# Designed miniproteins, single chains, part 112

Each design is a single chain, and the fold is of that chain. pLDDT is the mean over its residues in the fold that is shown.

## One batch from the design tools (miniprotein)

Design m3890
Fold by ESMFold2-Fast:
Structure m3890 (fold): chain A 121 residues (1-121)
Amino acid sequence: SVETLKKAMEALKNEDYATARALLRSLSVDQFIAAADEILKEDPSLAPEVIRAIALRAGLMRTEEEVRKLIRFALENVPEELKSLAVEAIYYSLIAYMREDFVPLVVEEAKKLGVEIPAPV
């Protein structure tokens, strides 16, 4: 799980989105969260790469409950200065993957952080 997420993060860094999507789809939400938590505890400097992986994984979600788990994980575990970036990245990923039904969750969390996001269309 940690190895799979690290490979997905490397693929994202190299703009290999097809490989990143395939690797992230292979992880359950709980496996993803456990792996991301371990990576952030071992090396907090990887937070921007973890945020990119969280955003892409959120766009691949099928249920509101799973999106909520990812948003909560990001807000609780990403460094304070990057929490706004994490919320915005998840928001734009959901829009890009046509998951506008999940956008209200991100809007609520973004408002709590004072992050300005585009109004829903």
Scores: mean pLDDT 76

Design m3891
Fold by ESMFold2-Fast:
Structure m3891 (fold): chain A 82 residues (1-82)
Amino acid sequence: SLSAEEQARRAALVEAKLAEIEAADLPEEMKEILREALDLLVNGGSVEEYVELALRALEALGVTLDEAQREALRAEARAVFA
């Protein structure tokens, strides 16, 4: 378990990273994806949550995937990392 001092230090680092994301010269959709990625890293996330975030990031970067391609990536991630 984390001590109160370690928890406070972690909280300060998370706040600093959120401020860096907000100040970055990036589209708002990309900032939202980065905030969700930080939340998953700090609080823990499932393989499913990570793959959904990755699919959103690809879409935000202009990569268009159809439903079959999205499901294939979900299935591959589940098989490899779950």
Scores: mean pLDDT 78

Design m3892
Fold by ESMFold2-Fast:
Structure m3892 (fold): chain A 90 residues (1-90)
Amino acid sequence: MPSLEEILERVPEMSPEEALKAFEEAVKYVLEEAEKLNVPEEHLRELRFMLDQQLEDLRRMVERGEPTERIRELVRGALETMRLLLDSLK
């Protein structure tokens, strides 16, 4: 699977549907990595809830036909936040 950095570099070239799929994969990756780093169970549950909510919001935006550039901006911002979060846990 591509790293978060590789996904970030490709976001400007992604369709809304591709960006949504990349976000779904990033969420799975971040949760698995956080679990491996022995993050406290309460924090892991909070992270999962937040990411699931962001994924639902992004899905609705894609379904509503929001501008591609807006979707790319949100996915890029979320992926950068995920990368910084994982780096802070190391």
Scores: mean pLDDT 79

Design m3893
Fold by ESMFold2-Fast:
Parts: C-alpha cells; structure tokens; sequence
Structure m3893 (fold): chain A 88 residues (1-88)
C-alpha cells in the first residue's frame, strides 16, 4: 500500500509540473501525504494553496517539499524554480 501511494503522489506531482493536471491535484496529494507523515510544513503549504487558488506559490512549495520527502530531488528542484519565478 505505501509503495503504491508514493507512486501515485509522484505521478500527480509530475503531471502538475508538466501541466497535465491542475496544481490543486498536486496540493491535494501533498496534503494527504503530509498528514500521513505528520509533516506540518507540507500540510500548511498545501492548505494555503487550496484556500488561495489564485496564488500558485503555495502549491509549488507543497509539491517541492513532498517530492523531497519521496527522494525525487530533480522534481523538487523544478517545483522550487516554479515557486521562485511565480513569486517575482
């Protein structure tokens, strides 16, 4: 079960980075995983994204932290760059 959950979360994050799904999908996956792992920082960013969908920065931050938690460092770096560019 945990392996399948991690694979699904990685897929949702990757699909969001590639523009195949809305960033809210990545935020929802990050929220679920953050709660399961008791990672308050992931949960806080995911909730900010879901409450302020007009601001993509919290979505990208939640995705980056979740990717780091899953050892997907290259994917995390892509989200970190998207967050930095969107915050300018």
Amino acid sequence: MLKNLKEQVIKDIKDAVEGKVPPEVAAASALFLGQLLNDKEIVDYALKGLTHPEDPVPYYRAGALTARQLNEDELAEKFEKLAEEASK
Scores: mean pLDDT 74

Design m3894
Fold by ESMFold2-Fast:
Structure m3894 (fold): chain A 91 residues (1-91)
Amino acid sequence: RKEEVEKLIKQAKEELEKRIAEAERNGDQATIEEIVQGVLNALQATKKGLENLPEHLTEEEVKEAYEIALELAKWVAEKFNRYEELEEALK
């Protein structure tokens, strides 16, 4: 379980880093903002899922999705100094 979650987080970070680097090279600030907001929105969505479990999803599946989203949101907040937005998403 933990190794699979860590592997998914690593893969997601690598993919996002490539997209961010390309957007930075091209001066595409809109793509950078979409990535930041997408990760924060995913965190809020998975947190809401923990409170209102969807039909045919287990609590474990939603918890794993939340753990992935939380780690990505922390990483993005650190990279772009978005800690206030991260704290707001966790409310």
Scores: mean pLDDT 78

Design m3895
Fold by ESMFold2-Fast:
Structure m3895 (fold): chain A 87 residues (1-87)
Amino acid sequence: MATVVGVEAETTRQTDTRIELEVTVTVRLSPDATEEDLKRAAKEAARDLARRLGGRLESAEVTKIEIDPKDPSVAKVTVRAVVERDW
């Protein structure tokens, strides 16, 4: 199981109808957590962020997964997300 404990986002491109984001999701892992658990949690966090921005998540791609060297039960997942705001 993977639990989202933090979400940071950087806007890489923005238009009136579209926002492109690099989202860093910090996830706490159970010892049996899989890479698919990490990717699912990160994509769900990106979808929640899109909703909070008043838009719909068009796409989300996991580009990077990093285990925290100080705490191997924590990982940072980088997601490239595209949000549409004109629905």
Scores: mean pLDDT 80

Design m3896
Fold by ESMFold2-Fast:
Structure m3896 (fold): chain A 75 residues (1-75)
Amino acid sequence: MTPEERAAEYARDFDASLARRPATLADTEAYIGGGILGLVRKRIRDENADEEQAREIARSFGLDDLQVRLLLASL
């Protein structure tokens, strides 16, 4: 599979996680504007970043530790 196909699969898994726990993760996504989560996911895909890199990227985008942990849980 191409990296793009794999990234799309990760996005689907993330969306499935939202469907299972819509109140918690959906509230977080709405609070930070939704678009920021998309940007962070794109950056992680582009850099093929590990958890530490993902944390640094997310915090640089203004995400809180809780939001970062929720994002990492979807990886």
Scores: mean pLDDT 63

Design m3897
Fold by ESMFold2-Fast:
Structure m3897 (fold): chain A 100 residues (1-100)
Amino acid sequence: SAEEELEKLLEEAERLAKEILETDLSPQQVRGRILRLAHLGVEMLDLARKHKVPKEVLERVVERLIELFRELAERFPEQAALTEAVIRALRDLAEEIKKE
């Protein structure tokens, strides 16, 4: 189901975030991996839109993604502007989907 696929993608997002937090990466590599995680988040929300998942599922997914990016912002303050922009974009996209 689409919900099961989203749960698997969310687990992948959590693994990617953990790898960023636990790997000794340069600032440029951290930025690149945050952008990849952001792309995955957008793909997850597009999947939720395409399959018209319940709003409760969408909200749970987007809240968990935002938590991951907040953790990254706390650990990498140098990337805070990028991470805050991603959080805003994910929230805005989720609100647009909820209006459909």
Scores: mean pLDDT 87

Design m3898
Fold by ESMFold2-Fast:
Structure m3898 (fold): chain A 56 residues (1-56)
Amino acid sequence: SESLARLTPEQVRRIGELLGLSPSTVRHLIRHDPGRLFTLANEKGVGEEVLSLLPE
């Protein structure tokens, strides 16, 4: 939640591109259901790519 809450607009856009979602949908999932965002990423085989975009 801490890393997800600090995502930049560019990181949100890249995650959206990986998942086939709009940036607004990605932001909605981060705010309301971040677990669903990771579930979608894992289902699409891009879970590691999404994690690599997190600001750590």
Scores: mean pLDDT 73

Design m3899
Fold by ESMFold2-Fast:
Structure m3899 (fold): chain A 85 residues (1-85)
Amino acid sequence: SDDDRLLGQSMLKVLDSVLYDQKNNQYNPYLIRTIDSLIEELKDDPELVKLLQEVKLAHENKSPVEEFEKIVEEAKQKILEFIES
């Protein structure tokens, strides 16, 4: 649906922003709040919720960039599937 496409595009932008901050060794509490809001909106999709929680935890724990990129890539793939459904 158009709503799912817009939501998916918003999620992809948030993931790009948090990855950029992670690569620059910056913690962004605003993006964490945005991810929390997305998790609440996606409560009926447990797989996307789990992946967004993993992104949130990895950013809060300042995980190595290589590990973080893998988590973000997995989340992006599931978001693309969500948009195409």
Scores: mean pLDDT 83

Design m3900
Fold by ESMFold2-Fast:
Structure m3900 (fold): chain A 58 residues (1-58)
Amino acid sequence: GDAAEGARAGGGTAQVDEKKGLVGVRSSVSGAGGGTVSMEEDYAAGYRAGQLAQLAGL
């Protein structure tokens, strides 16, 4: 459905916007942050997908 495809499109865009936040977290927490960054990426992708979903409604 459109909602599911919208969420996927947000994933690509999230890399451009959320990547800036993720890079900061990774740089701040070296070593241990390496594993956490992957989890943050999934979390950020979901967050961005939600924002893209509201824009799709606009």
Scores: mean pLDDT 48

Design m3901
Fold by ESMFold2-Fast:
Structure m3901 (fold): chain A 77 residues (1-77)
Amino acid sequence: DELVDEINRILQAAAEREPVPKELQPLLVKGINAVMEGNYEEAIKYFKELADKARELGHPVLAQAAEEMIKLVEEKK
């Protein structure tokens, strides 16, 4: 819950500058679900894919948010 709440704060701050594109929503949802399940390795994989695709598609704010989420999840391992 606390980790998910922190992730949601990162996403809210990012969304204020740049809306999350619908094409990337599935990766974001998979990452958050993995965090909720305590599957931190899978969460990091999905967030890395999210960061890579966000950069490819020209969404630097979302890419930065994904990197922040990766760091946060890694600190809980």
Scores: mean pLDDT 82

Design m3902
Fold by ESMFold2-Fast:
Structure m3902 (fold): chain A 77 residues (1-77)
Amino acid sequence: EVRALLDEEIARQQARFRNERVLEIRRAAEAEDARRLAELLGIPESTARRLIEQYRREMEELERNAEAFRKEVEEQR
């Protein structure tokens, strides 16, 4: 347990160093703003649209996992 908490904290601190840029990229991807994402990354809009599509697929999988977790939590209530 202590080791798992330490590993999680290390990952959290590493993520924190990129957090500001990650938040901007996430916001652009969530808004499906390919133009804004392209500007932030300095890439073509076609590449940004591909990244948004990939991000949506990853978010869709996370959403399904979150839904399963919500059902388990509601069952315990």
Scores: mean pLDDT 65

Design m3903
Fold by ESMFold2-Fast:
Structure m3903 (fold): chain A 73 residues (1-73)
Amino acid sequence: PPRPPKEIVFSEEELKLPEEEQKKIRRKKLAEEVAEKLRKVAVEFAKEIIERYKKGEASEAGLEEAKKELEQA
């Protein structure tokens, strides 16, 4: 089975909310965590290609692809 996602930590105020409101908060926090992870991976990939381009190890097409990935992150 796939590894479960990291447990979302609620504040004391959030824990006092009804289950429906807690589900909304959990969903929002999970979406933000996923977006942050995706952005970090895209940024790291783009930085690596840009660094290679500076060293003359990557083509202009590679640099353009890296810029496109950064814009979509």
Scores: mean pLDDT 68

Design m3904
Fold by ESMFold2-Fast:
Structure m3904 (fold): chain A 91 residues (1-91)
Amino acid sequence: SMSKKLKEQKKKEQQFQIDIWKSMATMMFLEDPIIRETARLLIEYLILQNSTDDEIIKELHKIGNLTDKKRLEKKKEYEEKLKKIEEKLKK
């Protein structure tokens, strides 16, 4: 059906956006593996929430300015948020 084609197209478009943004985040955060992993999780979460490019850039700048302790906390936050999205998609 046309509805199924639109859903599949949106999924492919979101995955393409995720892949591009994750590549950019890797380049932005080469020196710190924790912040780099946090940035990748953040990007996936924001794109799944249909966030704009401006919103993604703003949030990436915020995590880049986090202290070491807050970087680990932020990684766990986005891991939990993504898990909740996966659980909702399975139902």
Scores: mean pLDDT 77

Design m3905
Fold by ESMFold2-Fast:
Parts: sequence; C-alpha cells; structure tokens
Structure m3905 (fold): chain A 89 residues (1-89)
Amino acid sequence: SAMEERDRREREAIQELAKLVERFKAEGKTLSPLLQKIVELAKADEEERRRILESMTPLEQLRLKTAIYATYGDFEEVKKLQEEIEKLK
C-alpha cells in the first residue's frame, strides 16, 4: 500500500541520514541534539520513534520531517513543511 511504501522510504531515509551523521561524527564534529536523535531514530522501532519525536521541539520535528521527505522525494510535502517552518521563525 501507499502507506507501507511511505513508511519503508521514511525508514530508508532515516538510515541514509544516520550514515551521513556517523561520517560527520567520524570527522570529529560535535553532534547537535537533532543529529543525535537521527542516529537514535535509525535504531528505533515505531514505538521508540514516536517517543523520540515527542521529545523534539515542533521546529526540530519539522526540520527532521523535511530532511526525511526530501530524501524520500516527496517534494509537495517538503514544500508544505518548509512553509510551516517559516511560520515558526
């Protein structure tokens, strides 16, 4: 189904983002709380993912979703999320 495909792509996007964050960490960079949470999300099941997302600020959640959907290729959702981010600035 479309929902199952979206969930799969979101998980794959999180795995891809986590790999980038791990490379960033290997370069000796300090990870922001959001980048640390991306690594945690890559290892988390659906229930843990919910808990991690609930620990984020609305702005952090929107930034994460924007990164996920950009990786996923859902540009309509990316545009909507960016508009929501701009409302919070």
Scores: mean pLDDT 78

Design m3906
Fold by ESMFold2-Fast:
Structure m3906 (fold): chain A 93 residues (1-93)
Amino acid sequence: SAGEARAAELIAELRELGLDELAEIVEWLLEQRKELAANYDPAKLEEWRRELVERLYENQEQLAEYAATVLKIPQEEIDKDKAELEKAYKELL
């Protein structure tokens, strides 16, 4: 599909930039999307959301670097997004 092709391109781009942990998150997201499409379960969707927040929080430096250098997002927006991610992560505890 077009979505899978674009995801493959993104994974390759992230690895070329040395953002391997972000590439692994994208690969994991693709696997979860396929699993949810085949076997939808609200409890599994909640587990997926919690794991996504944990993975993004643990790799927030690479996420910020990609946002600044590739997506050209202003630093003020990146700082706000980091604060929201920290809040979401603390809600898991």
Scores: mean pLDDT 82

Design m3907
Fold by ESMFold2-Fast:
Structure m3907 (fold): chain A 100 residues (1-100)
Amino acid sequence: STLEEKREELKKKLEEYIKENPPEDTPPLKEEEVKKLLERAKELVEKYVKGEITEEDIKELEELEKKLIEWSKGSKENMEKALEITEEVLEYGKKLVEEL
């Protein structure tokens, strides 16, 4: 539930940014940084599903959310990629829950 609430918040914020022109001075993240962010998000989702998530892990998820949102403001292409990352993390979490 908490992870689903964070997901809805992130998706809503990204949709709002797609409707607005992104700041021109926001630099894009490198593909390697995007991949690292995705891998870490998946690890945190797995911990959540297993009931192993800590308060520190939740804070890390919030920092990853902020980073993803700021990156999404850099371009329309970044916004689309941020949405893809969000959907991939959600699909991963859903599969883990279904396997329980």
Scores: mean pLDDT 69

Design m3908
Fold by ESMFold2-Fast:
Parts: C-alpha cells; structure tokens; sequence
Structure m3908 (fold): chain A 56 residues (1-56)
C-alpha cells in the first residue's frame, strides 16, 4: 500500500477515537494522537492510552 493511503486510514481512525473520547486529534512526531481538555479522570486517561495503542 502507498504511505499516503495508510496515513489517511490512520487519520480517520484517530478522528473516530477522538470523537468517542470528546477530544481532538493532533500530530506529534508524524503520528496521530488524541488530546483531551484538562481535567481528565483516571477512566478517561486509561481510555486515551488504549486509543493511542490502536494508533500507529
């Protein structure tokens, strides 16, 4: 697969996870990450970490 197609799919996945967590998508070191507004609960932090594990 072309790198562009893979990045597009990862972007869509990141956007979906961000929507589920009530956060926004940011790019850090060429990887997609989800940012939540502080303060966050321990449950939200655990869900965020799990979502980040699903993003490459």
Amino acid sequence: MKKKQQQEQIKKLAEQKAKELGGEVEIFKGKYSIVLEAPVSDEQLAALQKAHQELK
Scores: mean pLDDT 71

Design m3909
Fold by ESMFold2-Fast:
Structure m3909 (fold): chain A 91 residues (1-91)
Amino acid sequence: AQDEAKRQVLVLTREGLALFNEAQRIAQTQPDKIDEAIALLREALAKFQQARDLLDKYIPDTPATESARQGLDQLIEETQAALKELEAKKK
């Protein structure tokens, strides 16, 4: 159970980062596709939140897991900030 949860956290984090990076690329190079960038950031946010929930539910509190939680919390905050910026540009 814990090994599967750890694997899912890694998969979700990697998928979220790929979506975040693609959204940033679109936002920087294709301003007419801002809605696509926003959609990708929302999907990235959902994946980071799912990874964070798996850490809390299935993985015991250790210094290593605390660092992983802090990393995911930072990614969630950065993704939320990017969403707010792009939504402001849409207006």
Scores: mean pLDDT 83

Design m3910
Fold by ESMFold2-Fast:
Structure m3910 (fold): chain A 75 residues (1-75)
Amino acid sequence: MKVTVATKDGVVFIEGEDVGAVEEAEEKYPDGIVITFGSAVNPETGEVIPLLEGDKEAADKALELGAININDSVV
């Protein structure tokens, strides 16, 4: 299973589509910030909206540090 682990200035970011792979990465990097990209369907409009899902504090910190480009997978 693929999970992306990115490091910037000593801060570890973990991103993956597979929950099990993300949990395994969290065990290796307990101080890591988990970022999950998903999609949600707006029940009122039926639109599929890409979402950054995770801890609100972690999401805010990721946005402040600049969104991690997951196209350059390190794992």
Scores: mean pLDDT 51

Design m3911
Fold by ESMFold2-Fast:
Structure m3911 (fold): chain A 85 residues (1-85)
Amino acid sequence: MEEVERVVELIREALSEEDKERLRKLGEEYRKETDEEKKKELRKEAEEILLEALRRAGVSEEELERIRELLEEVEKLGEKALEEL
């Protein structure tokens, strides 16, 4: 959990204010969306924005790979928690 929060903070610092707002909107749409294909599109767009911003900010490709894995785990963890509880 701590590593996820640290990665999120790093992403927030790398992203522009506009990118942060766009990502927040995508996240809200993702949570409200029930269409599997729409969810995949929103998730992919969010991940691409995050990874591109981090790469331009100078984050190494090793860190980018780790962050990509954490983004997928965060989404699965959130959905699983909602379903189990």
Scores: mean pLDDT 67

Design m3912
Fold by ESMFold2-Fast:
Structure m3912 (fold): chain A 67 residues (1-67)
Amino acid sequence: MEEEERRRRIERLQAAVDKLKPLSDAAVKATTPQEKEEILARIDKFIEENKDDPIGVELAKTLKENL
């Protein structure tokens, strides 16, 4: 039972990280204010589309803070 709960948590975290990977990669490459603004808009859209995924939303907000 504990092992199964741990597996589900890992799967949810991995899924959220995988969803955010394109945004995090784009954020690292963003060097101009315009590029950063475009990435921020994409992060906001991700949050709106995934508001039923609290882990994904938290990771997206963290990415936005580090941009």
Scores: mean pLDDT 78

Design m3913
Fold by ESMFold2-Fast:
Structure m3913 (fold): chain A 82 residues (1-82)
Amino acid sequence: MDDRYIATFSRLVQNNTSPLDLPRQDQINIFTQMSRQFQQSGYDDLSDLLNQGRDAVISGDDDQVQQIWQQIMDQIRQRIQD
């Protein structure tokens, strides 16, 4: 279960695509799982953004999900150098 959502998250980042093309439950699961992974890795700012993304999905705020997703992608791109 965990590996599947990590793989899906990586695919979305690599393809520069939004999770909005996925079913809402999958969006919630990805944001929840990745929030935990980044928090465990010490990326509290990414974890907070992922939790905000999950809440936006639950609220049906697609615009907020898209804005938060863009911020997540920007932070990942800035932090991946090795």
Scores: mean pLDDT 79

Design m3914
Fold by ESMFold2-Fast:
Structure m3914 (fold): chain A 96 residues (1-96)
Amino acid sequence: MEEEKKKKENLIERLKKIYEKAGIDVSLYKDKELEEKAEVVRFATLGLLEAAKSFEEELIKKGRTDMKPELEYIEKSIELLKNAEDKEAEVSKEIK
C-alpha cells in the first residue's frame, strides 16, 4: 500500500530537514515537484551536494572551520540518498 511512495516522500522530507537545519535555502525544492520527479531530483540533488561538499572542504582547508557543521549535514544528506537507492533496488529484486 504505497510503501515506495511513502519511502520517497520520507527521504525527501528528511533531506529538507537537514538542509533547513544547516541554513540552506530549500525553496528551490517544492514537495509537489520532488514527488513528481523523485528519481531525477535525487540524481540532481546528489550532484549538487557533491559540488557543495567540495566547496565547503576547500573553505575549511583555507581556515574556515566554522563551515564544518554545514559540511557534516551535506555528507549526511549524500549518505541518506545513496542508502535509500540501495534499499529500493534490493526490494525490487525480492518482489520479482
Scores: mean pLDDT 62

Design m3915
Fold by ESMFold2-Fast:
Structure m3915 (fold): chain A 71 residues (1-71)
Amino acid sequence: PEKAIEILEKAARDSFLKNPALAMALRQAIDLLKEGKVDEAIELLRQFAEDYPQYKEQAEKVIKEVEEATK
């Protein structure tokens, strides 16, 4: 899922200064995608959105883009 990895890498860079916790979660999801664990990467981002509701909309947008890129 190379396209999904690119999406997450861009999101992590864009978030690094504004939302460091989100940037770290995105980097963990990238590692899971590199291992072929797509469902685990999406689940990690969904869990992050539940734990940090202030980032929920941003996390859900990224989840949708990753889901579209992995079909």
Scores: mean pLDDT 76

Design m3916
Fold by ESMFold2-Fast:
Structure m3916 (fold): chain A 57 residues (1-57)
Amino acid sequence: GMVHARATTVLEGTSAEEAAKRVTAVLEAAGYRVTRVEARQLANGDSEVTVEAERPA
């Protein structure tokens, strides 16, 4: 079977690119394959990241 994960998080004071990179690195280190990443910078300088990832059960 496959474990599927979906999460949204906000990283303070980061660009969208840096936030996506950090979230992807954490999930890959935990054994997930990242299948989708969307990141946007908010008006306050923070970035919101939505990620989908999977790993074998």
Scores: mean pLDDT 85

Design m3917
Fold by ESMFold2-Fast:
Structure m3917 (fold): chain A 95 residues (1-95)
Amino acid sequence: SKEVESLIKAAEAFEKSLEAIGEEQSTEKDPWKKFVATLLKAAELVFSDDPAKVEELKKKRENVDKMSKEEMVSLISEIMRLSKSKAEELLNALE
């Protein structure tokens, strides 16, 4: 689908961005927070034509280091359209 193609392109663009800013990403030691930050950045690229959504996602990404596990589960659930139970299973798999 076009949505899947957009996500793949966003992921590829994000990987190239990580090569350029690898030092910033390497400072995050929590694998859950790294994953959530990566998803939020990918979502910013997917929703790039919606300035209000991009600003919302940027604010969430700036606060990832302060997020609780429950807030991270809620974000993954929203972005990936998963149930909260499945989002929690995904976070637990990152350990």
Scores: mean pLDDT 68

Design m3918
Fold by ESMFold2-Fast:
Formats: structure tokens, sequence, C-alpha cells
Structure m3918 (fold): chain A 75 residues (1-75)
């Protein structure tokens, strides 16, 4: 339903915000970049699972995955 899609999109946006903050914290704690990358890949997998549950459009999923790559690039 439209409501489930809207809820899914909001949850993905919240996960992206949390992911960015967590990545910055990991960098501050001198976590190796490779470990941060692995953490971000795990978050991408979680977003994909959430998107399936809420029938989120593929375009939204692709944008979210692009944002995760941008988070890594900014570190």
Amino acid sequence: SMKDREKGIKLIEEMLKETEERAKEMKKENVPRSDIETSLENRAASIKLLAEKYNVPQEVIEEALKRIKEILAEL
C-alpha cells in the first residue's frame, strides 16, 4: 500500500542518517577504512531487506545505496 511505501522510505532515510553518524564515529575512533566499508555494506544489505518488507520502489533503493557510497567517499 502507499502507506507502507511511505513508512519504508522514512525508515530508510532514518537508517541513512544513523549510518552516516556511525561511520563518522568509527572514523573518529580510528577504525580501519576497510572495516567501515564492511559496516556500510552490511547496512546496505539491511536497507535492501527493509525495502522488500515495505515494497519500496527500486529507484529509492538505488538512491539510498548511492548515498551510502557518498558517505564512504566523504570519510
Scores: mean pLDDT 86

Design m3919
Fold by ESMFold2-Fast:
Structure m3919 (fold): chain A 77 residues (1-77)
Amino acid sequence: MEELKKKAEKIMEETKKELEEFGKRIGEEGEMGSRNGIGYFDGMFEKYKDKPEEMYEMIEKGSKIAKEDFEALEKEQ
């Protein structure tokens, strides 16, 4: 249980850092997207804090989607 929670926390923190850096590169639109993404991960972590397996799956899935979304936005620039 604790191991899955720690893995989810690590993925979440790494994704938040990537979203912050992405926002700086893209500018105003990227900064807005970064803030929304960070809020989403904080909400998921709180919602599933007592369900570590579900937390891990939701955070991992969200991180993958967020990474694909900002990679797509970078290609449009």
Scores: mean pLDDT 72

Design m3920
Fold by ESMFold2-Fast:
Structure m3920 (fold): chain A 85 residues (1-85)
Amino acid sequence: GKVEFEVLDPYTLEFTIEGEIDEETKEKIREGIKKFLKEMLNFEPSEETLEALTDIVIEKAKKSKSNKVIVTREDLEKVIKEYES
């Protein structure tokens, strides 16, 4: 599928996901999260943090009535606390 992302604020990332969530789509989501964390927060995430955040995006996408998914500050804080502390 196609993945686009937009930074709404330093802790909030919006994904627009179109089509099927295949392995290429998952990699694009993962790359978007990694880029956001590096460029906005000057933070290089572990692979565990990236997988956990990617899974949150995918699960939100499955439950969404639209093609838009938001990663919130609460999502980031929960994952970082669990995998980066």
Scores: mean pLDDT 78

Design m3921
Fold by ESMFold2-Fast:
Structure m3921 (fold): chain A 58 residues (1-58)
Amino acid sequence: GPFKEAYDAIKKSIKDGSSLGEATLAGLEAARKAGAKDPIGTTSMAIGVLASEGVIPA
């Protein structure tokens, strides 16, 4: 679903050395492509989960 696509895209982008801004854009694009009704909200939720997991600085 859109959340999983955004989560995976952001996590991959961060692990590949991208900035948080670049990772956020990758997540937003993935959420849109997956048909998210709220791509911005979906991407924000994915960022929050990744921050809680230590993948993104809190």
Scores: mean pLDDT 83

Design m3922
Fold by ESMFold2-Fast:
Structure m3922 (fold): chain A 71 residues (1-71)
Amino acid sequence: SPSAKEILDAILSVADEEGRATAEQILAVVKSHYPKLKASPETVAEALIAAGLLRRTEDGLYELSELGKQL
C-alpha cells in the first residue's frame, strides 16, 4: 500500500503555486493509488482532514496541514 507521504507528495505535485488543490485533484491522486476506491471527491478530502493531513482553505481548496508537511 502507498504511504501517507507518497499520497501527500503526489497531491503537492498537482497543487497550484500556493500548494492548494481541488477535491477532484485529490480524488484523482488517491484513486491512482487505490483504483477500486468508490468515494466522492468531498468524502476523500474530508477523510484526509479527519486524519489531520489536510485542511480546507478560504477558497474551498485544500492544502497540507502542519502535520502533513512534517511527513
Scores: mean pLDDT 82

Design m3923
Fold by ESMFold2-Fast:
Structure m3923 (fold): chain A 89 residues (1-89)
Amino acid sequence: MLEVRAAEIILKLVRGEISEEEAIERLKELLRESGDYSELIEKNIENMIKLVKMILDGKIAVSEEMTEKEVREKFERELKELEKLVAEA
């Protein structure tokens, strides 16, 4: 299942088991297998992984609509959802 494999890659990045660059490449390969791969999706993956890495490094680029605390809380909620997805697979 594509979503489970994507979640595993993100969880490995969060756990420090793989680099930002490795996570981006693995996600790109996964989406190429699905046939839904595009340049727009590729850029979205790169931006998402960079944001995750910034959160992990404590260097959050905060928008005026979200505080650092709100960004971290949202990230922690989504991380728990990814862990649940992998555990239920």
Scores: mean pLDDT 67

Design m3924
Fold by ESMFold2-Fast:
Structure m3924 (fold): chain A 62 residues (1-62)
Amino acid sequence: SLEELERELLELWRRYVANRDRFTPEQQAEIDRLFAEVLAHIRAGDLEGARQKLEELRKLID
């Protein structure tokens, strides 16, 4: 659901921000881009695309 995606995205964002210094500038740029892509998919109503990008983010962050 949208609410579940938004909750998971917020949790993952908080975790990323808390540990941002552990990532290289290149990794930070990729992560920032993926967060923007998740939001773009949500805005477009593509919940499946948003979930797929969120899973990619989760693998990079932990």
Scores: mean pLDDT 86

